# Ledger of designs, part 68: designed miniproteins, single chains, continued (3)

Each design is a single chain, and the fold is of that chain. pLDDT is the mean over its residues in the fold that is shown.

## One batch from the design tools (miniprotein)

Design m10347
Fold by ESMFold2-Fast:
Structure m10347 (fold): chain A 95 residues (1-95)
Amino acid sequence: SPLQKRFEAFIKRLAENPELLDEFIERYRALVADPRLTPEQKELARLMLEVMEIIKEGRDAGLSVEEILQRVKEFLREKLPELSPAIQKMVENWL
């Protein structure tokens, strides 16, 4: 799907650009700590932060971009049944 391809391109871009990855990690850490966010917005921010940490760990371990993308997708599939309905629907479009 177009959303799946867009998500894959985004993850690959972060895996290829360590400076951009670090900027997004700091952004999502700030969002998770923001008391103004709704519970749903915080759930999405926490999920995205976990995704970014997986990308960073994969880079530090010397994994290929394709291996990093696969680990992110496996993480999201395993996490899917634990997510709220709105976030679950969003994540299903990325897989």
Scores: mean pLDDT 89

Design m10348
Fold by ESMFold2-Fast:
Structure m10348 (fold): chain A 87 residues (1-87)
Amino acid sequence: MTPVEQEMLRLYIMSQERSEEEVLAAVREFLERVAGLPEEEQIEAVANLLRLASTLPEGLRARVEELVREHVPEAVIARARERVAAS
């Protein structure tokens, strides 16, 4: 299991057990770490986060997508969305 997959599992568990505010704080912390990664790893991380977000309630999903736009370049987000759509 990759570090990104481990983080996604943690975020998923938090979404079941913790408040929306705690989930959003964990997502922000994850995205701050992702910003320091090579572009290919950023794309992979964002794609995995967008897949996780698709399992969340619409309101929380929208807030996660806002955090992604705040922390990650638009070009990376576009390529991550292409990977999600291709799956």
Scores: mean pLDDT 80

Design m10349
Fold by ESMFold2-Fast:
Structure m10349 (fold): chain A 77 residues (1-77)
Amino acid sequence: AEAALREGRRAFERGDYEAAIAAAEEALALAPEDARIREEAYELLARVYRAMGDEEKAREYFAEAIKVVFERLKEFL
């Protein structure tokens, strides 16, 4: 899962948005219960879709990342 996220970020850096999306989705599939992986994967998806001009999907994935942040903060709230 972490290796998939690292590859996704590298793909995004080189402008390979399709590879970045695939890697982020793979990370979510491999670690669906890992809040950190889910947060980072949704954040990566939001950035990729924003770069592609898909503002609606970018906002949707950013909202999912925010939900995961609140899940992680429950131990401190």
Scores: mean pLDDT 80

Design m10350
Fold by ESMFold2-Fast:
Structure m10350 (fold): chain A 64 residues (1-64)
Amino acid sequence: AAAMVAAVQKVADHGYLSREEAIEALVAAGASEEVAREAVESVGKERLDLDGFNLAAGRAHLLL
């Protein structure tokens, strides 16, 4: 999904995503807002690096 690619690019350019940016990217990629929020919160970080974002995306059933 284009939204996932854009999120990964933001991490590459800025080093992290905020929780809000990560939730928005997962929702844009097809997750419900509740699932995206829970997945991002389950990572337990205020700012998500690539590994944290991939973990959240996997928990939202968008990645392996």
Scores: mean pLDDT 75

Design m10351
Fold by ESMFold2-Fast:
Structure m10351 (fold): chain A 94 residues (1-94)
Amino acid sequence: YDEIIRRSVPPLAVLLRAVREIRERGLPPEEVARLMARALREAKEIADELIAREGEEAVIARAEADYEALPEELKEELERVLRVAREEVARRRA
């Protein structure tokens, strides 16, 4: 997986590293939400820099291609982790 993370566009690589850490450490939902919030902020900052340098269309196309190239297991893990984070945020605001 380290090779896949290194090959991915930097914003996606940040999210994949967070997913890997969550998986390896078996974090509870509150820590998952906290880690993913930080990863999403970092990914946004990197994406904004890339968009300024390369243009929005080019960055989106590369991110889509890199995401589609991910193994299904990683796609499932990323979606699952994002869902857990969203649920925890909603729970705390309720």
Scores: mean pLDDT 79

Design m10352
Fold by ESMFold2-Fast:
Structure m10352 (fold): chain A 80 residues (1-80)
Amino acid sequence: MVRESYVEQDDGIKSHVTTSEDAGRSVVLILDEKSNTYTKLLLNRKGEVISSSTGKATSDLETYSVTVDGVTLTASIKVS
């Protein structure tokens, strides 16, 4: 089963989290609108970070997709 959570915070931070219990993974996309930077995290079942990357948001839509055990997890945030 795949679960999604989208949060926008008052300080211009947006986050989208997609979790698959079957794959035992979560993908997390965080956008800081003030610096126009993204953070992409891949978490294991325990919520520990197993990969991370950061960069400058260059499009109106930032997307992070990972496939684990045949399950594709996608997080996306609209850049303003």
Scores: mean pLDDT 78

Design m10353
Fold by ESMFold2-Fast:
Structure m10353 (fold): chain A 87 residues (1-87)
Amino acid sequence: MKEYVEAVEKVLKRLYLEIHDRLSPEQLAEFSALAKETLERLKKAKTKEEILEIFREFLDQLVKRGLISEEEKERALKEAEEALEKV
């Protein structure tokens, strides 16, 4: 489980680095709050499938709040799926 969580955390960090320069301070605070909540959920996950679902829900919230595009969500989700397959 730890290795799967770490793989998804790396994808989350890459996404943050991609978008942080374009986000307002308020949007960065929203991203950070959602990321913290998501990381807490990931640590309690029992399966690889649950980890992927938690990350998908995180990406859905980012799109809903206008923090990322649907295209950025699709790319991040694909990266997470590929990272989990390599664990």
Scores: mean pLDDT 84

Design m10354
Fold by ESMFold2-Fast:
Structure m10354 (fold): chain A 94 residues (1-94)
Amino acid sequence: ALDPADVERFRREADQEFLDSFIQVVGALVEKETLDEDEKARLKAAMRLLAEEARKVGADSLAAKAEEIIKLLEEGRIEEAKKLARELIAALQE
């Protein structure tokens, strides 16, 4: 589960331009009914960048959640990955 303290720290201390871009890109991808291979690759790349940025500010639970989404995408569990990504976006927008 996401630690609320990690989410608050990330929103406060992370690059705001990165956060806004991440929410826009991932938000658009998770609204699609199906993802093609390029869209899956973009979602995976966005989650890798989120994990890296989260680690820079010590938001380890957020980095772990991004890595869980990457693993689901690599396993072809796309609907589960999209669900977790939607939950992640919702947490970051609060």
Scores: mean pLDDT 86

Design m10355
Fold by ESMFold2-Fast:
Structure m10355 (fold): chain A 71 residues (1-71)
Amino acid sequence: GPDAEGARRAAEAAARGKDGREAARLANQMSVETGTGGGHAAASGAHDAALAGDDARETFEQARKAGEQAA
């Protein structure tokens, strides 16, 4: 459904980031573009990971996990 698609797209955007900050920024941009709860959950997970100082890989994993849980 739309939440699962939004979550997937936000996580894919996070995967393009070079570091945690960029990953979180890209996930947030995609979540705004799709406007879904799943996308917003993925972006929130990425934001929290980046704020904690996590690297790009960890930030992507938190985005994916949060998005899957919300879908």
Scores: mean pLDDT 84

Design m10356
Fold by ESMFold2-Fast:
Structure m10356 (fold): chain A 68 residues (1-68)
Amino acid sequence: SLVAEVEALIEERADDPTAALGAAVLAFLVARGEWELAAAVAEYRLANPDASKEEFVAEVLRLARAYE
């Protein structure tokens, strides 16, 4: 599932800083053709530049579940 693939990517990049994780998530979603989800994640990042890694991960997974 899309959620499982996003969770696996987040786990693989657990030691990466939030900015690098965010870039990797967006690149993955764009490569997968998940344009609406990629746009939603990008909008969240623009609106919440100071979001913690934990807040970012929680929101990305929430959005992925909504788009699945």
Scores: mean pLDDT 85

Design m10357
Fold by ESMFold2-Fast:
Structure m10357 (fold): chain A 79 residues (1-79)
Amino acid sequence: MSTMELLKEALRRAEELRQELEENPNPSPLQKTKLMARVLAISSEVYLVKKRNPNLSPEEQKLIDEIEALVREIRERLR
């Protein structure tokens, strides 16, 4: 699997989390904990991609920036 495919999958998962928050903007404490675990998993995967691939393409870097922005947004909403 290419780095690009892994990043596109991570972006899709982050968008699914944002969609779930839009559909349920008032999640329970347990739901918030589960959503936080999922967003932190995406963040960790992106961090490992960056560490394993020091020569990222501009397209890959743009996807990382998009994912990190979504992760930040979701984490802010769950605080």
Scores: mean pLDDT 84

Design m10358
Fold by ESMFold2-Fast:
Structure m10358 (fold): chain A 91 residues (1-91)
Amino acid sequence: GPGAEEAKRLAEEGLRAARQGDYEKGLEYLNRGFEKLRESGADRESYLRAGVSLGVARIGLGVGKIAKDPEFAAEGVARGAEGLVEAAEEA
């Protein structure tokens, strides 16, 4: 439905931002994508997979900041974004 399609689009923008090294903007897109998926009434499994993917992005960014490793932060957000794209597509 439209909410799941919008969630996928936002997750794809998050992936693009993360791949360009803009991991904080990437995570912002993923937070918005997750909210759109939640509002779409996605099934429990798709919602759980999206939540895990968002968690990966948040953990990757946090660890990258603590380690002063921006490439690690960007990779973590990108991996989370890929998972959220798949979760939204299956919703």
Scores: mean pLDDT 89

Design m10359
Fold by ESMFold2-Fast:
Structure m10359 (fold): chain A 79 residues (1-79)
Amino acid sequence: SMEEKRIEELVKELLKRGIVTPEEAEKLKRDLLAGKITPKDLLRYIYEKKGLEAARITADLIIQIMGAGHLVFELKKLS
């Protein structure tokens, strides 16, 4: 599907930029494809493990690849 291709592209770009290791890339790709984590959960993980700058790059990649509406929609979910 187009969503699966976008998830693969996102994870590939994170790996290319050295934000994630190959092992992290495989796990995050599986969890995103399975719906176990959302792009918001991915951003939180990157922020906590890799810091603010890596999280900013990740957010920009999510907007570019998945679309701004996707990230905004996740942020609008009431807890």
Scores: mean pLDDT 79

Design m10360
Fold by ESMFold2-Fast:
Structure m10360 (fold): chain A 74 residues (1-74)
Amino acid sequence: SPQQQVIDTVDRALELVRQGRRDEAIRVLQDAAERFRGTPYGELLAGLAELLRDPRTSDDDIAATLEEVRRGLS
């Protein structure tokens, strides 16, 4: 389902952020945002990618946000 694909994408991005692989997490989120472009899922994923691009946001704060988003999708 589209919802399951978004959950899997957020889980992958969260794992990458926890490993310090923020640039790879951004690519995963951007690729998924393009696939879902024009939908609420695409807007959510694009917004998450922008959050990860902000160097002022810590990896801990990003991980907390991704965990909250994942809970909201379940």
Scores: mean pLDDT 89

Design m10361
Fold by ESMFold2-Fast:
Structure m10361 (fold): chain A 85 residues (1-85)
Amino acid sequence: MPSREEVERELRELIEELRELSDKYLQVAKENNMNPIEVGIDLGRLRSTIDLLEHAIRTRSPVDYLLQVIEMARDLKEELEQKIS
C-alpha cells in the first residue's frame, strides 16, 4: 500500500489536473459549439469531484478512501479528455 504522503501528493496533483481540464474543456466546448446543457453537467461533475478530493484531504480521510476517490476522479478525467479530443 502506498504511504499517505504519496497518496496525498497524487491527489493534489490530480486536483490541479482537473482544474486545468475544466479550463480546457470550457475553451474546446466554446470553439466547437457543444451543447450548453451537457457542458454545464460535465463542468459541474468536475467541480463536485474537485470539492470532494479537497474535502477528503482536509478531513484526513483513510488512505483506502483516498485511493477510491482518486480512481473515480481519474475515470472522470479520462472520460472528459476523450470527449474533447
Scores: mean pLDDT 87

Design m10362
Fold by ESMFold2-Fast:
Structure m10362 (fold): chain A 94 residues (1-94)
Amino acid sequence: SLEEVKEKLRKILKEIGIKLSDEQIEALARAILEMQRGEVVPSAETLEKLLPVIESLSQEQMQKLAEGIEREFGRAVAERFARLASFVGKAVTL
């Protein structure tokens, strides 16, 4: 569920020391939920909310977030997230 994804994301963000608003956490959680359901790219509505969040993160923060996503949601989701991050100029190594 969306709430379960949000809970896991809050855990990741706390561990890596990134502060995001509740709205930013929801945007990221919706994207992860869609990727877990097999979407290679999130819906346009989800992307519109997500892209500013990705753009706001440093390269180091993005790398740590992707590693946390791999740990909590698995490799396939992390690889989809890394591909999405590359569309906004963020390189991620998994």
Scores: mean pLDDT 82

Design m10363
Fold by ESMFold2-Fast:
Structure m10363 (fold): chain A 60 residues (1-60)
Amino acid sequence: NDREIVRILKEAFPTLPFDRLVEVAAVAIEEKEKGKGKPGVRLAGSPEAKKRAEELLSQL
């Protein structure tokens, strides 16, 4: 799930600033959605994906 992806990325890249970690997590979330075959998947770096990653990272 998205939270697990965010947690793994935070642990893998502990030196990344929060903003950069949000960008990386947003891309990972979008890649996961593309793998699900969703026709409406948002493009990498979309505001929605970034907001989702930011919310999840802030809750960790």
Scores: mean pLDDT 68

Design m10364
Fold by ESMFold2-Fast:
Structure m10364 (fold): chain A 93 residues (1-93)
Amino acid sequence: SMEEIKELIEYIVEIIVDTLERYPNLTDEQIENIAKGAAEELKEKLGLSEEAVERVFKVVVELMRKYREGKISPEEFKKLLTEELLKIAEENL
């Protein structure tokens, strides 16, 4: 259901936000590893296409880099990432 998809996405986003708040100076390699983990989890749970998995990876990397650079707040990061991941999941239905 869309409710279960939303709960999964919110859970993943909360883990990433907690990581960013604890570790404000993540390297590019660490960001890419976190993004890969998030994309693989969503692939496994939602059956995303390879194109959708690549989109998840790119969005997570972009938003984490913006957060590291001080361009967005944790609240803005959480909102933007949740919205983009929900859109990708809905387009995969």
Scores: mean pLDDT 87

Design m10365
Fold by ESMFold2-Fast:
Structure m10365 (fold): chain A 98 residues (1-98)
Amino acid sequence: STVEELEKMVEKILAERSYTKEEYEEAMKFLKEVKEIADKYMAAGDIEALKEELKKLVEKRGLPEEYLKMALGEKAGLPALAELAAIAKQGEERRKKE
């Protein structure tokens, strides 16, 4: 399943990499901006404007194309989704120690 594939990718990333507080904050900000764009244009039913605005956000932040594919729900975006999930999980584990 896609969920099992995602969980396996997240576990591998967590074993190989640690993320900074700044990387966590930037990832959370990106996810918030993606949600705001999705909420606005999905409510309007304008899928073409949704795709264009998400592409502009990814380009503005200098992120790889995989992040756009992730935001659009494409399977090719799974590595970007796994990295964001790993960053979020590390950030949550850090908060539990405070």
Scores: mean pLDDT 79

Design m10366
Fold by ESMFold2-Fast:
Parts: structure tokens; C-alpha cells; sequence
Structure m10366 (fold): chain A 90 residues (1-90)
């Protein structure tokens, strides 16, 4: 599916940006990168009514909520691990 390929690209790019933000200790940038990814995935869900995009949107929203409540490097690392799991499930 072209949607699945777009989701993989968004997740891969977001993981790289989060790894860079984590290296710099920039939790604010990590939240911004995740929020931008959520906007892109939400657009795919709305445009294509794709079940993988819907699941990714829900999971990413949960990850962002957790990071906003607990702004630590450990929570950013957990977000990276959860995005990698989402990528494997695609």
C-alpha cells in the first residue's frame, strides 16, 4: 500500500529526528517533531481512511501525551522505542 510506504517514511524520519533531539537534550524539539508527525499521519488517515494510519495516529497521540506529562530523556527514549515497534508492525 502507498499509504503504508508513506507511514514507514514518516516514522523513519521522525525516529531520526528524535534520536538527534535526544543527543542534544532538546525535549522541546522532540515534542515538536512528534506533533508534526501526528499532523502528517492525521492527514493520511483523513485522505485515505486507512486503518494503519488510524492506529498510528492513536498510538502517536498517546506517546505525545506521555512525553508532555513527563519531559525526561528517558521518556524520549521510550518514544523512540515505541515508534520503532510501530514501524515493525507495518
Amino acid sequence: SSVKEKLKKILEDTIKKLEEALKQGDIESAIQHLSMALAEISTLRIKYNDEFAEKAEMELARIIQELVKNQTPETVQKAIEELKKMLEEL
Scores: mean pLDDT 89

Design m10367
Fold by ESMFold2-Fast:
Structure m10367 (fold): chain A 87 residues (1-87)
Amino acid sequence: MEEEERKRKIREQIDEEVRRNLEKMEAANLPEDQRKEFITQIEIQAEAQRLYLIDGKSEEEVARVIAERLRKQGQFELADQIEAELS
């Protein structure tokens, strides 16, 4: 029960951070190309936080999971950048 409550609160915190970042992006009136990049960055960061804080994955494990996901989506450049941080 206590651990489920902790995970629930962390999820709410991550969701609120995503919402705030999306609102900041809209307020900044970014060009479409920069907007897409910013959204991708927000999504990656949220997934990383969930894996790290909720699932208890190590930083290395999180980076590998995110890099693999990006590679499957054809985002090879971003995947390479994340893998470089492991080395």
Scores: mean pLDDT 76

Design m10368
Fold by ESMFold2-Fast:
Structure m10368 (fold): chain A 118 residues (1-118)
Amino acid sequence: LDEKLIEDAFKALDKDGDGVISVDELADLYTTLAQLDPETARKYAEKLVKALDVGDKDGEVSLAEFREVFERAAEEYERTGKWPEELKEALNLTGDIPPPQVLIEQMAKAAKGVRQLS
């Protein structure tokens, strides 16, 4: 997994620039990327934040936590062809979860591409 790609995805998701990703930022991503309704998007965002928040922050994901979780997921995916179960449950928006690198690229593009329509 490309470390620079992880950093770029994190920066794109961190819309307020405070150095952490919130449930609201991830819910917006799920609404855009998976075309979920706001309630369902928030539910999955909460699950993903819980899976990514391995540190001492409540409901917030730091770059270090984001990197560690996705690097571990990429290593397991390369070895087994499958996502870790905890991330799979949080990311199971369709039957086919893309590989970690592809998902990170999609997250970065969705976050950057979301502009309010004029």
Scores: mean pLDDT 69

Design m10369
Fold by ESMFold2-Fast:
Structure m10369 (fold): chain A 91 residues (1-91)
Amino acid sequence: HMEELLQQYRSRAEELRKRDERIEKKANEYVKNKDYQTVLDEIDEVIKSTKNPELKKILEEAKQRLKDNPTKETIASALGTIEIVKEIEKE
């Protein structure tokens, strides 16, 4: 049904917006505290729990980007990658 698909799309868009707001807030907090190690530790925990080698590679790439250039953007990108991987694994 077309209405159900549109409602699911709107609901998903709202969830993604709230997720992005949470990620942005958390990234700002990590930048303020200069605590990039906590984000790196979060990535490592997800890498350990993930059995999919492609998802592990994506997480490793996000981790490397954060190590190479620790900015608000790379922190937000890393946190976003963690959320996406967790969502895929939950499926």
Scores: mean pLDDT 76

Design m10370
Fold by ESMFold2-Fast:
Structure m10370 (fold): chain A 68 residues (1-68)
Amino acid sequence: SRLEEVVKVLKTYAKDDHRITLDDAVKALVDSGFDEEESRKVLEKYVGKDGELTLEDAVKAVEELLKK
């Protein structure tokens, strides 16, 4: 349920190819109640050379944050 809510927010920020920038992914997680610094650190592990990550990898980051 919480994961599904966060995924909906992420999809709002994602581009048409279902990629999302690091800054937009951080914003989506902060809007979903996560800490900005913690969100950025977790998401940075999934960011590619283009400064973006896939929606699938953003979901993995959210799962890691919820696993505590």
Scores: mean pLDDT 81

Design m10371
Fold by ESMFold2-Fast:
Structure m10371 (fold): chain A 56 residues (1-56)
Amino acid sequence: GLEERAALARALASPERLALLQSIGATLRRIGERFEEALREGTVAEPVEGLEPPLA
């Protein structure tokens, strides 16, 4: 029944697992913010890493 699924969900969402997932989530959020900005400017998929213009 639902009780069995709830128990499994709780096991998967143990305190240790939750802490790890939070860490991963924070990293993904940062990446997402950067991607959102690139999409908004239309510069997505451009290798901009840190290139500077050859001529001012």
Scores: mean pLDDT 65

Design m10372
Fold by ESMFold2-Fast:
Structure m10372 (fold): chain A 102 residues (1-102)
Amino acid sequence: SKRDEVAKILRDAVDTAVATLRALGEDKAAEIFRKSLERVLEEMEKLSDREAALLAGMTLGVFQIYAAVLARTSEDPADKEAYRAVADILADADGEIERIRK
């Protein structure tokens, strides 16, 4: 179903972001992302397909903003590139969900 596809895209993108954040020592941010994903997925089950896709997109947008902030504020060039890659993955996932929603 479109809902299952949206949930998979959201989960895969956030799991990748969590793994990268943990690798960079951002354990608190990684745990917040993971717990937020679990709550969002639970709420999505109670919503229409359209509302679930909107909630998923909003979640990815907020996480992308945070990854972009980490990229901007990090002093290490390798960490900056890793955080930019996370922001790009989250942005790509949001674009995929928007295409499914249409």
Scores: mean pLDDT 88

Design m10373
Fold by ESMFold2-Fast:
Structure m10373 (fold): chain A 58 residues (1-58)
Amino acid sequence: GEKKVQALLAGLETLLQFSSVRDHLIRLAREARRLAREVNASQEQLDQIRAIEQQLGL
């Protein structure tokens, strides 16, 4: 139910503050992709982000 979803989200937000290096890198990679889209990043920057995403299994 909705309460279980809320508990999971609260747990995820808490874990994000103390995340492993891998989880932190995944979050940063997703943020980099979003920012690159917003600023029309260069093809070289997009290729670098893609390489990082592939290393992280994204």
Scores: mean pLDDT 74

Design m10374
Fold by ESMFold2-Fast:
Structure m10374 (fold): chain A 93 residues (1-93)
Amino acid sequence: SEATKQRIEQLKAAKKVLEAIKKGNLEEAKKVLEEMLEKRAELADLPEEERKELMEEGLKKIDEILKEIVENTTPEELEKLLEEIEKLLKELE
């Protein structure tokens, strides 16, 4: 049950990111990914210095990932991914 709730939250976040990319709103996509990264850092209960390092590395990787998706994914592929995520959400909810 708890694992299912976490999966639903991950899929909802992924849907928001892909929808933002499809709209050309990379700032919104980055914001969603940054919020996910912050939640993961909080749950890891790491020392403050390690949390800062994780956040800095994560933010750099987010920029790289968004660039790769924009350069390597067609609008049709984005729509297919969104449809698959919606199907998974319906099965889990």
Scores: mean pLDDT 77

Design m10375
Fold by ESMFold2-Fast:
Structure m10375 (fold): chain A 69 residues (1-69)
Amino acid sequence: LVGKRVLITGFDGSTSEGVIVEELDDKTIVVKNLETGEETTFTILERLDDKTFLVQDSLGNTYILKILN
């Protein structure tokens, strides 16, 4: 998954674009926001399809993460 561009959609409908910079394990990824440069660690809760995941940040917020490339 490293190097994949992703769209992150929050439960409130907010969207941001990032790139996966690191896979720490089979369930934990680090995504860099392409606008801010901020890195966020997500836990993969569920794989919905080949390109779509339900993920959670360290604060307990959930997002839909979609692979674009």
Scores: mean pLDDT 84

Design m10376
Fold by ESMFold2-Fast:
Structure m10376 (fold): chain A 77 residues (1-77)
Amino acid sequence: SDELARLTQQAMDNLQDRTDYFSKGLSPGQARVVNTGTQLTLENNGKPVSDREIAERLGVSPGTVSRRAREAQAILE
């Protein structure tokens, strides 16, 4: 999603946020979505990944990924 792409870019620019989103007030589910998106982006040499790819990795629906990404963005803002 657009929200997750923005969070992933921010995480790549800030290594602290990338490694410790849980301490920023994210729930475990929200942190897993952000961290998984970041990891998949790194595995693709910085190429953006879709909510579907993240959903497949986590075993959830793409809608769950989009919701968690939006919630994480609100907390990290």
Scores: mean pLDDT 72

Design m10377
Fold by ESMFold2-Fast:
Structure m10377 (fold): chain A 58 residues (1-58)
Amino acid sequence: SDKVAEAARRAAELLGSTPEQAEQAYKDARDGNVGSGAGAAYTAYNLGIDPEAAKEGT
């Protein structure tokens, strides 16, 4: 969904991703590739977890 994809892009930006990586996260989320870090970052953001803690797996 576009809403989820946009949130994934924003979460990637908050985790310090490059603009290109953030755009890739948008595409991955839209295409259902939620195994990428974008899905984890989006979930952490929704739960109010600090973005610094969210990038723990990267």
Scores: mean pLDDT 59

Design m10378
Fold by ESMFold2-Fast:
Structure m10378 (fold): chain A 99 residues (1-99)
Amino acid sequence: SVMERLQAILDTAQKARDTLDSALLREAIRQLVQLVREHFPQFAAETEALAREVEKLIREAERSTDPAERARLLTRAAILVESQVTLLEMRLWVERRAA
């Protein structure tokens, strides 16, 4: 289900934040963009803009020699993904209640 896919993306983003793993974070945003294009086309543009911001933060983290700055940037990027997933989960919940 779409909800199960959103939960899997959220779990991946949370794991990326806990482990500071940029590859997992890229995987989470890639899966989110694909799911949004398939099931929430009205949010495609905003999710693609979010994906660009996430990639910018990851690249900035990868260029930094400061471990604290890398952690801050990757954490910020992960929170952006987690927040978008939460918003989409809330929208699915509202739509199910309106039916």
Scores: mean pLDDT 87

Design m10379
Fold by ESMFold2-Fast:
Structure m10379 (fold): chain A 61 residues (1-61)
Amino acid sequence: SHMDETLAEAERLLAANADKLSPREIATLRALVAHAAREGVPPEEVLAALRQMIEALVARA
């Protein structure tokens, strides 16, 4: 399903940035992605928002 594909790509993005994010931040981002996917937000919008949130968190380092 499109949701399964979105969640798989989100997990790939989180894994790529795991060294720059705390376990709590990863858990929060994972929960937000799952929530947005359940609400029917388009995959491209969910993934774009996730990238922006990761960039904002990493920019503090």
Scores: mean pLDDT 83

Design m10380
Fold by ESMFold2-Fast:
Structure m10380 (fold): chain A 84 residues (1-84)
Amino acid sequence: SSMEEEYRQSLEKLKEQAKTLVRKLTEESVEKMLEVAKEMVEGLRALGDELSKQSEEGQIAGKGAYDFADYLEETARKAAEEAA
C-alpha cells in the first residue's frame, strides 16, 4: 500500500539521520547526542510498529527498525558512560 511505502521511506531517512548522529559522536558533545538519540530511538520504534502492521515484509522491516533502535540506544548509553 502507499502508506507502507511512506513508512518505509520515513524509516530509511531516519536510519540515515541516526547514522549521521552516531558519526558526530566523535565531533560533538555526548549531551546533545543523548537528546537526539532518544528522539530517534522513539521514532524508529514507532515506525517499526506501523510497518509490522502492514505486511509480512513490513514485519521484517519493523524488526530491523527495532534492532537498529536497540543499537543506537546501546551506543548512546556506552558513550554517556565513557564521558562520565
Scores: mean pLDDT 83

Design m10381
Fold by ESMFold2-Fast:
Structure m10381 (fold): chain A 64 residues (1-64)
Amino acid sequence: GTTRSPEQLAQGVLARQRADPLSATVSPDEEAEALKIGEKMTGGSGEAAEALARMILYSLAQQR
């Protein structure tokens, strides 16, 4: 059982990326670019910028 383990949390992220179609179709470079656009639109980094980046990536994945 795991409640908090950095290694197991990282493995959980990787497992979600493997199962998530978004992660399968989006490169790390595209993710970085989307985050930068989100930061520019929101005027800073944070949950709002990350949410915008996710929406951009999701839209790109759906268009494929």
Scores: mean pLDDT 61

